# Designed miniproteins, single chains, part 94

Each design is a single chain, and the fold is of that chain. pLDDT is the mean over its residues in the fold that is shown.

## One batch from the design tools (miniprotein)

Design m3280
Fold by ESMFold2-Fast:
Structure m3280 (fold): chain A 75 residues (1-75)
Amino acid sequence: GPEERLRRLLESLGVSPETTQRILDLLRKAAAEPDPEQRGLHVTQAMTLFQKETDPSPEQSEELARLAAEYVRAG
């Protein structure tokens, strides 16, 4: 499913299992959040953790942001 795909992507980019779980937890909170501003804050926190852990390329950051947005929209 979408969560498994996100987990595999994060792990393939060198994110630790612990940080991967934190990112997924934040995206689950975003998916369940009815307030758009709070939803955006959870997504921003998840992306910030990813950037701090991996020092990703712009293309990698864009790919993760797209998948995260799809995950949140689907939840």
Scores: mean pLDDT 82

Design m3281
Fold by ESMFold2-Fast:
Structure m3281 (fold): chain A 87 residues (1-87)
Amino acid sequence: MEELLEKLREVLRKHLSPEAADDAIQRFEEALKKGNPLEKAVELAVSFAAADYAARHAKTPEEAGRLYQELYDRLVEEAKKLIEELK
């Protein structure tokens, strides 16, 4: 678990600020503590991070939707790849 958290933080920091990456990791840990499966916990954390990024950088609602989806898809793909590598 500790190795997964560190690698996930590295992936998030490539696309997000250190603060946003740390927030996403906290959301991931909270989701796991609430009994969510690992895959669901990742999706929840990444969704939160992507929404924050889109809200800060988008100038229109249409751009916000696009930025959210692009970042969400990329982060989920990278995070799921990490989970598979650590099985």
Scores: mean pLDDT 78

Design m3282
Fold by ESMFold2-Fast:
Structure m3282 (fold): chain A 80 residues (1-80)
Amino acid sequence: DSLELLAKAAFDSDEVPEELKELAEEIVKAAKGDKEKIEAAGVVLKQLGNTEENLKEVLEAFKYDEEGFLEKAKALKEAE
């Protein structure tokens, strides 16, 4: 389940909070179900905070600058 993968990566949970679920589903859709891209979204959200504003920013990044977003996510993951 792609939404569960995002929930685990971003929220350390099996479920996305109900109020953020629609945005999380749109992020999964923008990632086209790609596990690597969904995990990248989770890494960025975990680092920035799981707020509605940050989920909207991630969604916008996938639509307009997917490669730049994925490079940023990789850098954040490697900095741990």
Scores: mean pLDDT 78

Design m3283
Fold by ESMFold2-Fast:
Structure m3283 (fold): chain A 75 residues (1-75)
Amino acid sequence: SYEEKIREFLKEKGVSQKTIDEILSLLRKAGASPDSDERGLHVTRAVKLFIDEANPDADERDELERLFSEYVQSQ
């Protein structure tokens, strides 16, 4: 599943289980939101949680954003 793929990626990057659960909660809210601005807000918050905890490089940020986009589009 897309959630499992995201969990594994975040786990490999050293993200805590609490933060992984929060990120997935935000992505579920994004996928359920009919409004594009509301979707963008939830995705932006999820990306910020990853940046704040993992200090990712540009390639890791791009991969995360791609995974998030794939997840939201799958909903």
Scores: mean pLDDT 83

Design m3284
Fold by ESMFold2-Fast:
Structure m3284 (fold): chain A 81 residues (1-81)
Amino acid sequence: MLEELLAQYPPEKRQTILEVRRYSAESLDRAAADFLREQLQRALDRKGVDPATRAQILAQLDALIARGDFRAAEALIIELK
């Protein structure tokens, strides 16, 4: 349940989770996938992640999106913010 997931994260990350979940619930799968990819790329850019690690994380996100696991995709982005 979302409430149990939120309890595992600091308050700052809980707000990010709620925002991402709201957008995903309101959007079509394609729009949600594009949003998740954009958010991940922005997070990686802000953190200054090296190109090899960035490519690996983006590949992981794409794999999660391809199998329709948007919850795991959201969690991956939140962990990087």
Scores: mean pLDDT 71

Design m3285
Fold by ESMFold2-Fast:
Structure m3285 (fold): chain A 96 residues (1-96)
Amino acid sequence: MSKNLSEKAFNAVVEALRAGKSDEEAAKIGIEANPEVLKYISPEELVKRAKDIVENGYDVEGYAKKAAKFASAETIAFLLNISLETVKKYLPEIDI
């Protein structure tokens, strides 16, 4: 669910969480940055996805490797907004 996350709203939530803001404060900051994001994702899902990135850093490869234990290559590509070819480069042994 939700490849259509607004980059501006998502980055605002990530930055707020890194600054030690609460989930509720981070969600509010993200929504204020781009209210249109609510058409595609709930505030709770926005914070949840931002937490995943904060825990793994802006290391798309590291996140992909962690997610490979639980998700298909298609799901990883969709969640990280990268191509299946990029997923395969990070995870050569994953089924596509």
Scores: mean pLDDT 68

Design m3286
Fold by ESMFold2-Fast:
Structure m3286 (fold): chain A 59 residues (1-59)
Amino acid sequence: SAIELLEEARGDIEKLEQAGVLLAIQGDLDTVALISEALKKHNGDAEKAAEEVLKKLRE
C-alpha cells in the first residue's frame, strides 16, 4: 500500500503530504521518514522525492 500511495502521489506535493499522513496513521513511520528526507534532499521536488522513496521500497 505504501508503494501504491507513492505512485498516486508522484509529481503532486499535496498528495505526497496526504500519503505521509495516511502512512503515519498506519504506523509506517519508517516510510514517513524516508519521504521527509527525500523532500529535504530534493528541495521539495515531489516527483524526485517520490521516485527516490519508491526505489528504496522496491529494493
Scores: mean pLDDT 80

Design m3287
Fold by ESMFold2-Fast:
Structure m3287 (fold): chain A 96 residues (1-96)
Amino acid sequence: EKEEALERIKNAKTLEELEEIAKELYEKGLVSKELMEELLKKAAEIALKQEGELRRAALIFRAAVWDDEEARREVIEELGEEELERIIAEAEAARA
């Protein structure tokens, strides 16, 4: 049971999935210090990934929609010039 709970936590991909797992464990009375630490570690990992994705999405929006030169420079530095061109072309196609 404890090993199954740890495996579910490790396989969670979203904060919403972690919240469901945490609620289920709490309702079953299976919450231990080790399980809470693993939940917190996974939540931090997902949150950092989500922050990176949100930051990246905001950067792309600024670069493609607002023609922000600083944002374009950062997108090129992180994703490369080809990826920026692809994103702009995709945004233009969606607008048309």
Scores: mean pLDDT 70

Design m3288
Fold by ESMFold2-Fast:
Structure m3288 (fold): chain A 82 residues (1-82)
Amino acid sequence: SIMEQLRRHAEGLARLAVAHAEVVAPKLRELAEEAYRETGSEEIREALLRAADAAAAGDEAAAAEALLRAMELAYRIEKERE
């Protein structure tokens, strides 16, 4: 299912984000501002900022949850634009 694929991707990305938080957390914060500028969605911005904070804190589970939320929101927004 799409949800199982997104969850696996979020878990993999969370592991990498925690392992390389010094590089990835700033990039997630930049992505949050870019996503908000392009979509107007405060929810996707907040999800990406939570992912950055969780990665910096070494919280892999929280990072995975936040990344999954951001991906779900992005998918919904793109489908609504079709």
Scores: mean pLDDT 85

Design m3289
Fold by ESMFold2-Fast:
Structure m3289 (fold): chain A 88 residues (1-88)
Amino acid sequence: MMSEEEIENYEKYREPFVKGMEEILRKEGASEEQLEDMRRVFERIDELRKEMLTASPEEQKELALRIGRARDALIEGRYREALEILEA
């Protein structure tokens, strides 16, 4: 369902994707706290993506690796770890 290439394009598709994820997770019995953590993770990724547009090539590599690590945790359902990776 989520590929790394698709994840990079999700700034454009973020809102409908997040809503879809919330609906799936609710059906699986996720708490409102888990849904909030997931939304915060996506918002943080979008902020880091915007930083990459004005960052140096060296900073872009660091931000891309950080986003990648957070995305891996998200895919595995580890929302707290994903959020921790993205925290300043």
Scores: mean pLDDT 70

Design m3290
Fold by ESMFold2-Fast:
Formats: sequence, C-alpha cells, structure tokens
Structure m3290 (fold): chain A 78 residues (1-78)
Amino acid sequence: VEKVIEKLEELAEEADKYSKEAGEIIRKTAEEIKKNPEEMVKLARDGLSKALSLLNEENQLKLAKKAKEVLDEALEAE
C-alpha cells in the first residue's frame, strides 16, 4: 500500500505541471486508498482514469508510464 501511495503522490506532482485539478484528483485517490486499502486496485484505476481524462492526448502519454507503474504495483499488492 505505501509504495502505491508514494507513486501516486509522485504522479500528482507531475500532473500538476499540466493540470492542478488532475493532480488534486490523484492526491484524493491516495487518501481514499489509505482509508480503504482493500479497494486499492479499483480506487487507483478509477482515480487515474478520471485524472488523465482532464489532460490532452499528448500529456496523457507523458504520464502513462507512471500511471501504469501505479496500477502494476496495486495489482501485485492484491
């Protein structure tokens, strides 16, 4: 769980460069996972999808690698 949260916080800082709203959604996702770690994969998937939808295609691609790393980490922890 801690490693997923750490990666989400890093991704939020990167997202802030393109959209403060996207970064805030990612931070909120990390807080929700802290409260409900059993729903970590669902929360990470839903939160990242919502945040990335606020970005244009070019910026989505720039963040895609880190977003995938978060999801892969969440799936391994499940």
Scores: mean pLDDT 79

Design m3291
Fold by ESMFold2-Fast:
Structure m3291 (fold): chain A 106 residues (1-106)
Amino acid sequence: KVVGISNNTTIDDLLTITKDSEKIVVIQADKSLTNPLHFFVLTGYLYKLANAGKEVYLITTKSVANQLKKHPFFPENKVTIVTVPDDATDDDILKKVIELKPDLIL
């Protein structure tokens, strides 16, 4: 199942959407994580999912992953980061998703 997280997605919406899913893949291949607000929202979602007992994987570019790992608020110990090249296509990302066999894709 694939579900997009929008700027209108609340934490309660996130918990409802993920209720019956144990293994969750979050895709953030957008280089727009240079915005601190986008970073804060993403880390909040990842932290909430991990604390709800979910097995959480973040698929992102190597450049974004390097920035996230340097940030003290990123829950690195609770989320598995899977990197793709900075020029990765949707097909490259899809191949990583298929390998992980998630219950839910966000």
Scores: mean pLDDT 70

Design m3292
Fold by ESMFold2-Fast:
Structure m3292 (fold): chain A 80 residues (1-80)
Amino acid sequence: EEVVKLLEEARDKIMEALKDNLNEAFIYRLALHTLEKLLKEGKITLDEVINFLKELSKYAPPEVQKILDEAIKRLEEIKK
């Protein structure tokens, strides 16, 4: 649904932002794809996804942090 689509969009934006650092891009791709899969399977909640992305954003480079923060904001709007 819309939440999975937002995670897929965030993943694509991060891959583009990190295109010159494929090893770092791979880590973010794996993390976000795992969240998408677990969410589709009903194994995690939207709150758990938001909390994970907030934690990830604290340690992300500025371009990735901006993408994650925008995704978090949109996900929190869906939660309401």
Scores: mean pLDDT 81

Design m3293
Fold by ESMFold2-Fast:
Structure m3293 (fold): chain A 100 residues (1-100)
Amino acid sequence: SPAEQMIQQAQQYVDQQTPEGLRQAGELLMQFLRQNSENLDPRRLTIIMALVVAAGGSVTLSEHLRRNGKEELAQQNLDAAQETLRYAIDLLRQELAKQQ
């Protein structure tokens, strides 16, 4: 399905473990959520969107910290973003499974 292909693509971006990969995963997920907003539970949609936004913030903070020589804190924020996006993907998989 288009949803399954999108989730596989987002997972591949998350698994790259790079700021660019995580940013691409977040953008792909947000686009899907916006296009499918009427087909998803509004409360679950809000939670998944909030997780994607939070992950994007962690990526941005990671890049700022790295530019300022704070490599360990940068890596911690990048790892947090990756785990947050994995959780968002898992929640989205659960919602899509309810529709089958």
Scores: mean pLDDT 88

Design m3294
Fold by ESMFold2-Fast:
Structure m3294 (fold): chain A 113 residues (1-113)
Amino acid sequence: MEAERELDSVFERVVKLVEEGKEDEAIQLLTDYLVEKRGLPKEKAEKVAKLIVDALRATRSQEAFDRFLDRVLEANDMSPEVKERFREAVRAVQSPAELLRLLLGAAYSIADV
């Protein structure tokens, strides 16, 4: 199985659910994926899924996105310079799946996964 294609499909569906205001369904779908395909404990998977959905909403607001990035930096003792590089990476994404891959890495760091 092409794990990358499966991940893309899940991420596109998560983005669509968030856009439709079905955040609980998006969290559940992502939690189930992380437990079943990535082997995360349910509690950590749910925390990561909630952080990703929150971050995805935050990308629609500069202020909310800055608050999300501040949490990532604080959790990893990162410099403010890293925040600008992350913003540039988000601007460079060409698909919802690429955006969620970036947010997944950040959410893992906050969730101590």
Scores: mean pLDDT 71

Design m3295
Fold by ESMFold2-Fast:
Structure m3295 (fold): chain A 81 residues (1-81)
Amino acid sequence: MEVKETRLVKVKITATFETEEQYNEAIQLAKDAGLKEVSRTEGETITLSFEGVMPESLARAVAELLKTIASKLEVEITYEP
């Protein structure tokens, strides 16, 4: 019986939003996925950084959903050895 090896990844997502509606949706999505907001920069746009440790499949799914909401998205996935 092969146990599917679920590798945990450290994920860091930096997303830039042009509207309040976009960042509110992103905050809710991040919270539901267990990501923590680690920085916020407010100006003409709002830039949020989220960090968490989760299965790779969940990290990829969250990144794809955030990509549909954010005006700009940067994703860093680091595999835990």
Scores: mean pLDDT 77

Design m3296
Fold by ESMFold2-Fast:
Structure m3296 (fold): chain A 88 residues (1-88)
Amino acid sequence: QQEQIDADVEIALYEIQAAVALSNGDYKGAAEWYEKAADLAEQSGRYDVAATFYEAAANAYRKGATSPEDIKKAEELEKRAQELREKA
C-alpha cells in the first residue's frame, strides 16, 4: 500500500532527524522529531511503534527540561504511550 510505504519512509526520516538533534545536544528538537514519528505511526495504526516514539520523545523532554512545562509534556507523552501499548 502506497500510503503505508510513504508513512514508513517519513517515520524513518523523522527518526534520523531526532538522532541528529540528539548528537548535537538538542534534546527538545529531538523530542519534536520523535513526536512527529509517533503521530504518524499512530495515524497508521502502528500503536506499538507510536508508543515507542512517544516514550523516546518524553525521555528527550526530560533530558532537555528547562521548565516545569517540559516535565509536564514528558508526563503527557508517557501516559499516551501507555494507552497505546494497551491497544497493541
Scores: mean pLDDT 84

Design m3297
Fold by ESMFold2-Fast:
Structure m3297 (fold): chain A 69 residues (1-69)
Amino acid sequence: MSKRELILRRIGLELRKIGLEIDIRLLEAQIAAGAIDRAAGDARIAALRAEIARLDAEIAALDRQIAAL
């Protein structure tokens, strides 16, 4: 894989992470407004935070690969 391909992949993961962070903020607002059940909303936020942690690990792995090139 070229350095350019790794950089583009990293950008894609960063954009996905931003999208998940926006989703968390929207869920927090919906819970506060009473539009979503609190327990269900908290469970969804926990799942999104777990996905962000997974993306952070993938980004760190890509950063190591890019640095090696």
Scores: mean pLDDT 86

Design m3298
Fold by ESMFold2-Fast:
Structure m3298 (fold): chain A 75 residues (1-75)
Amino acid sequence: MSLLERAKEGWREAYEEDLKELEKSDFSPEMKEELKKLLEETLERVNAAKSAEEVLEITGEALAKAKEIYEKYKD
């Protein structure tokens, strides 16, 4: 298995775990919807990636966006 294929598989596993944790969270429905959308968009971008480095860049951008969502819903 190539490094790229391994990186994509790792993200698919992380995506499934993150969805489970999100469903168990006490976040608002609006926050959950935005985070779920981010996870889905990130999965699509990862699947389209041409290198393992690109996967790391995509997931790094997703973490930054997740932080913005957390700050948006921080009362």
Scores: mean pLDDT 81

Design m3299
Fold by ESMFold2-Fast:
Structure m3299 (fold): chain A 90 residues (1-90)
Amino acid sequence: SEVALVTSELKDFFAGENVSDEDILAVARLMVQEARKRKVLITSKEDLTRYLLGHQMECQANGVDFSLAKIKTLLKAGKLEEALAYLRCK
């Protein structure tokens, strides 16, 4: 669940870029999976925004500067596996 909402928001963020729907879906699925491991539900745009801010803070505590712009850069370069590893920030 929540995958369709996250996918839609990521498609809006990546609009006009050379990023495949399949890669966006893969990122959205992992994002929802990681949120669920922490008992976080993404049921709205506001929930997604709060999740991303919290995720950025958690990644920073682990020495990783997280941003969706970096995910976009990796996906545009065809580096899906690196994008998924970067998203985990662990």
Scores: mean pLDDT 82

Design m3300
Fold by ESMFold2-Fast:
Structure m3300 (fold): chain A 94 residues (1-94)
Amino acid sequence: AQAEIEELTTTLDTSLARAQALVDGLRNPSITPREDVGPQPLLDALDTARSSAQQLRDIGIRLGSQELIERGDGGLERVAALEEEALRLGAEGR
């Protein structure tokens, strides 16, 4: 449904933005103040972004929408890049 696509797109965008801000905080806490403690908020944001991107991709495949497939794939690539950077900066898994 259109509402589902909009909700997933918003969730992907907001969770990616949150993950980026948290990664920036790990690199330089004085520039991006941390609101939460530990790596869990970052891991949760990355997990939410991955789930939303995967769901958008699946909907795109089901509907034959290249735009949604590309949005999902792009989201998954961005999550992978942020996850690799977070691991390099010392954010640990659950």
Scores: mean pLDDT 76

Design m3301
Fold by ESMFold2-Fast:
Structure m3301 (fold): chain A 90 residues (1-90)
Amino acid sequence: MDAEQLEAAKKRVELLLNLARAAEPVDPELAELLREAARLTLEAVKAKLAGDEEKYKELGKKLEELQEKIKERAAALSPADYQRILAEAA
């Protein structure tokens, strides 16, 4: 993993945690999914840095499944709640 990829991963984790904080009062389950995505992203970075390509690939699959659940959950939100979460996380 190069320095640019590591920096992108750090920004991704920060965004996910900010979204989770904003989502907590609206949908605690969505907030938990977002926190789990941040955790798995950090674990994937650790695996990549350790040279564990198999673990990195496995975590990538789990992240894809989790992202699908997050999208489905977000789509179930009212437009007002969705916009509020985005505005608060920015």
Scores: mean pLDDT 83

Design m3302
Fold by ESMFold2-Fast:
Structure m3302 (fold): chain A 65 residues (1-65)
Amino acid sequence: SAALRRQVLAHVQIWNKGNKLNLDRATLERLADAVLARHSPAEVRALLEDTPALMAEIDRLYREM
């Protein structure tokens, strides 16, 4: 879903700013797409309702890159 991708990408942007990483747009989009690829739409919605869990998952996926 384009709407889910936009919401995840917004949280990836917040994560990037909070961690002072200054990653480029393409890398932020790759991280958002990794969240969407590794979780069902229902799991992504659950992560969007649990900000600490979503931030931890973004951090985990970044460490795997």
Scores: mean pLDDT 90

Design m3303
Fold by ESMFold2-Fast:
Structure m3303 (fold): chain A 92 residues (1-92)
Amino acid sequence: MATGTVEKVFPGTVEEVQRAFTYALRKIARDAIARAQSLEAVATPISDDEVRLKVTVTAPTEEQMREAIEAVRKALDEADKLVREGKVPPLP
């Protein structure tokens, strides 16, 4: 099994960051995440208006882990865009 971690600092609140990331992950990373064994996302406030999101992915192979991490990075970038543009959707 292979494990990889990626972190990104977001402007906004823990709730906004979690909603934005969950939406982006479902929209653009569904298939890659389905092939991963586990995904853990931890949001930690670092100031009144900044949140650090740490995502850890475990997969059966290094190749699958790298694919999942790349998908997570794209989801993190989309989430950051949604937060910065004030377009964070409500979760269903």
Scores: mean pLDDT 78

Design m3304
Fold by ESMFold2-Fast:
Structure m3304 (fold): chain A 67 residues (1-67)
Amino acid sequence: MEKEEEIKKAVEKALEGALKMIEAGVPVSSALAMARRELEQLPISKEEREKAIEEVERRVREALKKA
């Protein structure tokens, strides 16, 4: 449970950071690359990191598509 909560908070923080960077004029690819680097610093398994990264990328694309 602690690990799931940690991943969820990291995803929310990475998502918020990426969206703020995009609003500031940073390219989407660069913002996603920075979010990916932040998530790769988490002390979790490779599979858990890949899922977290995919979730952030999915949510960023979804937010941009709805805007």
Scores: mean pLDDT 78

Design m3305
Fold by ESMFold2-Fast:
Structure m3305 (fold): chain A 71 residues (1-71)
Amino acid sequence: GAAEAAAHARRAAEAYAAGDIGSAFEHAQLAYRHLSASTDPRARALYEELSGLGGAATLQALIRAAEEGRL
């Protein structure tokens, strides 16, 4: 659900800040998967907004949202 997506997005942000781009991508993919599989209306709305943004932009948006505590 949304909580699991937020946790993975935060780990992606931490990995990205540490220069571990591979781990950042893995955690971002897990966050996005949790959003896409959620039946929570807020999580699905966020998934739809991020999906409209595009693949690479979605990854960066997830990392930024986690760093700012917005996810």
Scores: mean pLDDT 74

Design m3306
Fold by ESMFold2-Fast:
Order: C-alpha cells, then structure tokens, then sequence
Structure m3306 (fold): chain A 102 residues (1-102)
C-alpha cells in the first residue's frame, strides 16, 4: 500500500508543471517510504502503517481534484498518527507539506 502511494506520488510529480505541487508530491512519496521503513524496523504497528497509507492516498486524490484544503487536512491527520507513534520529525514534515497547500 505505501509502496503504491510512493510510486503514484512520484508519477504525479513527473506529470505536473507546478513546482510547488512537485515538491508536495515528492514530499508525500518520502513520507510513504519513511513510514514503510519504520514499520520494517518495528517502530510503528501495522495498524498505524495502514492508517498513514490511507491518509496519504486520500491526500493525493484530493490534490488531483484540486481540493487543496482537504489534502492539507489529510496530511495533518497523517502527522497526528506519526506524532502519537513518537516520530515527531516525520509528523513535522507532513505538517510542512500541509502548510504548502494552504
């Protein structure tokens, strides 16, 4: 699931001419890869991994619909899951992406 999110985000980054959206898509792909690595290292649960994947996928779909406020909300929700899991650095990265969407 997170591997598919990362691949989709990178494809969307290549297809857009908007530099800010390129940064956001690359950021989402990086969050997905980092979350998968944390799961493989036993630092987050399968349930937390699945919730993060769901939020990031919903954020990507919202961006594709140009619903940037909804995309920002999903990234904030992903940040809350990461913060509760003790991964404050990734939570802040997700919040920074949400701020770029306004």
Amino acid sequence: MLEEVAERALKLAEETEDKELQEIYVGIASLADAALNLYEDGKISEEELEEIAEKLEKALRAIERKDYSEAARYLEEAAEILEKAGVDSLAEAARELARKLK
Scores: mean pLDDT 86

Design m3307
Fold by ESMFold2-Fast:
Structure m3307 (fold): chain A 83 residues (1-83)
Amino acid sequence: LAISYNNLGLVYQSLGNYDEAIASYEKAIEIRKKIGDPSENFSLAISYENLGKVYESLGNLAEAKKYYDEAGVIELKRAVNKV
């Protein structure tokens, strides 16, 4: 289910519907946090990464870096720095 919301967010992001993309990624994150399973950490990281990309596209680099930090992904931090 969290994966489905993440995929929905990707579709909205591609269409430029950033508000819907953010809402979809936030739902994925909320579901993961409520489950609390370590096996869901990958889905949580992916959702944070994608939320960071949306904020980056909106020019909100501070929020983008914050979500990339929560994802703990060096590659995505490099992407934010090149913007």
Scores: mean pLDDT 71

Design m3308
Fold by ESMFold2-Fast:
Structure m3308 (fold): chain A 111 residues (1-111)
Amino acid sequence: MVEERAKKLKEEAEKAIENGDLKRALELAKELVKLGKYEEAAKIALDVGNAAYADGDLELAAEAYKLAYEAALKAGDLNLAQAALLNLAEVYRELGKLEEAEELEKQAEEL
């Protein structure tokens, strides 16, 4: 039951990203976290962050990259966690938060 539900949540999230419903996709990634599907949640959240960044939605991109980082750490996926932090740092640079961006970049290097 949990595996089938997780698969359906992942498929719905991928469809939401394809349709540009990034807020819906991020909510579905949060549901995957609740089910302990950290790797799947991290990948979807990273895709949401990338799409939001491309759309210029820096607030949504930051929220999605934070979720991707947290989920990737819980999954033990240090490569994805590092990618999420570096992408979050880039969002903070675009927002003019240069000091916070530098701190995130250092945190990524320590992973």
Scores: mean pLDDT 90

Design m3309
Fold by ESMFold2-Fast:
Structure m3309 (fold): chain A 66 residues (1-66)
Amino acid sequence: ARAAAEARLRAAEELRAELLRIGLQSLPLPEEMLPLLPLGPQGILEALEAEIASSRAELAALAAAE
């Protein structure tokens, strides 16, 4: 559970950082992100930010419990 949340957090943070650094039009989107293309660049960024927040909350809850 924790390892999966950590992996998701790292992947989302890395992709978000690249989006902000390079620009949304310059990134080759992974296959799993292709369904988000209709939402546009802002929609993709919002989805990544939601995943980061969710994964951080999960890890914080796990840390607080143990």
Scores: mean pLDDT 71

Design m3310
Fold by ESMFold2-Fast:
Parts: sequence; structure tokens; C-alpha cells
Structure m3310 (fold): chain A 98 residues (1-98)
Amino acid sequence: MLEKLKEINKEIEELERKIYDLMSPEAQKVYDEIKKLSKEFYDAFLRGDFDKMKELREKINQLKEELKGLLTSPEAQDLWKKIEKLREEAYKLAKELV
């Protein structure tokens, strides 16, 4: 089980590098902003700041839709879907370990 989680995380990292290289400079800026706001969301979660979490989630979702529009190549869109699926699998496995 731990080895399987390790393999999934490694695959996610590889796919994230590959998709970033396929992104336009515009798409890379949006992706970087999503990562920044995701860190702010985590900090708000640790503080129990639900109003800030809601604001950040709405902003992140808007940026994700913007990024999706900028991922014009079928290859980049397929990689994004694969990354999201692997993140869901990693989350489910992590939940079984606690």
C-alpha cells in the first residue's frame, strides 16, 4: 500500500512536469497562481477561516476554468485529466492509512 502511494505520487510529479512544459506562458502564469492560492487555502483551513476558504475556492475554480481554456492541445487536456484522476486515487489511499 505505501509503495503504491509512492508510485502514484511519482507518476503525478512526472505528469505535472510534462504538462507544464506543454503550457503557453499565459497558462503557466495561471497554473502558478492556482498553486499560490492553494497554499493560502491550506493556511485558511488550518485557522478555521471558512469565509476565506470559500473566497479562495471560488478564485481557484475560476482560475481552473481559465487554465482549461488555455490548454488548447488535446495532449495537455488529457494529461490534466490523468493528473486529477491520480490525485483522487492518492487521496483515497491516504485515507485508508489513517
Scores: mean pLDDT 78

Design m3311
Fold by ESMFold2-Fast:
Structure m3311 (fold): chain A 89 residues (1-89)
Amino acid sequence: SKLKELIERDERVKDELKDIDLSAPAKNLSDEDLEKVAEYFRLSGKPLTEEEKEKLKEAAKKSDKNIIDLLLELGLVSEQQLEALLAAG
């Protein structure tokens, strides 16, 4: 059922994000951690493009800001998507 699929998606997102310290400087996150954050936005209704993912990875390597602040500064997420991400992590 559609409801079961949505629940399973939400549980996978929570499990994937539990391993990521969203308060840490973005430069301390691995490329795999950044892919998990990108996957969260896909599951939340708007996927990041490959170009946006690459931009995020390049910016993260140079940034002392946490991933949430970086995503906002790059314009890759809306404030509403950010609230959803913070509720999950």
Scores: mean pLDDT 66

Design m3312
Fold by ESMFold2-Fast:
Structure m3312 (fold): chain A 68 residues (1-68)
Amino acid sequence: MKVKVKITVPPEYADKVIELIIKHGGKVLSSSPDGSVIYAEIPEDKLEEFKAELKKITNGKGSIELVE
């Protein structure tokens, strides 16, 4: 099962976040023009690992919210 998430990051991290989504079997649904807000689907069983890596690659500056 995949969950929908909203990811907010500084634009400089957008490419790394997109790579991370794909690495975890996710799909990018949409993004803001600067890449600072990304909507994605991520496998439910990969969500915890994704959150940990998101924090690591964004140096704690990324956030993630479930959108149901």
Scores: mean pLDDT 82

Design m3313
Fold by ESMFold2-Fast:
Parts: C-alpha cells; sequence; structure tokens
Structure m3313 (fold): chain A 81 residues (1-81)
C-alpha cells in the first residue's frame, strides 16, 4: 500500500458518504463529502474520480435549485475528463 492507494481509497469513502447524504436529502453534508473526495482524487492524480465527484456536486446543486453552481461543477468535470 502506497500513499496514492490510500488516498484513492479515502476518496472513494468520502464519495460513498456523499452519496448516502445526498439520498437522505442532507445536501450540505453531501457537498462537503464530495468536495473532499474531489480534492483527494486530484492529490492522488485520479482525474476521472475528481471529474465524477464534480458531477456529483452538480447533481446536489441542481437538487437545491442552484443551476449556476451546477453549471460550474459540470465545467470542472469536463476540464478533467
Amino acid sequence: VDEKEVKAALAEIYRAIGNLDFEKGNFDAAIESYEKAAQIYLEAGDKEGAAQSYRNLADVARAKGDFETAAEYEKKAEELA
């Protein structure tokens, strides 16, 4: 196990927590978890994981009715994909 493997596993855990909070309607908690996942994926060099986390953030923003923020997250995901 190296630092990148540990970071990738931690990012997956945060994304899973974000998914759970989003399904429960805990949008602010979901945002915090997805933002942490995106940051850790970027530190690990996993651009695909980071892009997916930004798409998850866009989904939460749309659920909150914040379409401008959702568009910004979609743009970040496209830049990484």
Scores: mean pLDDT 86

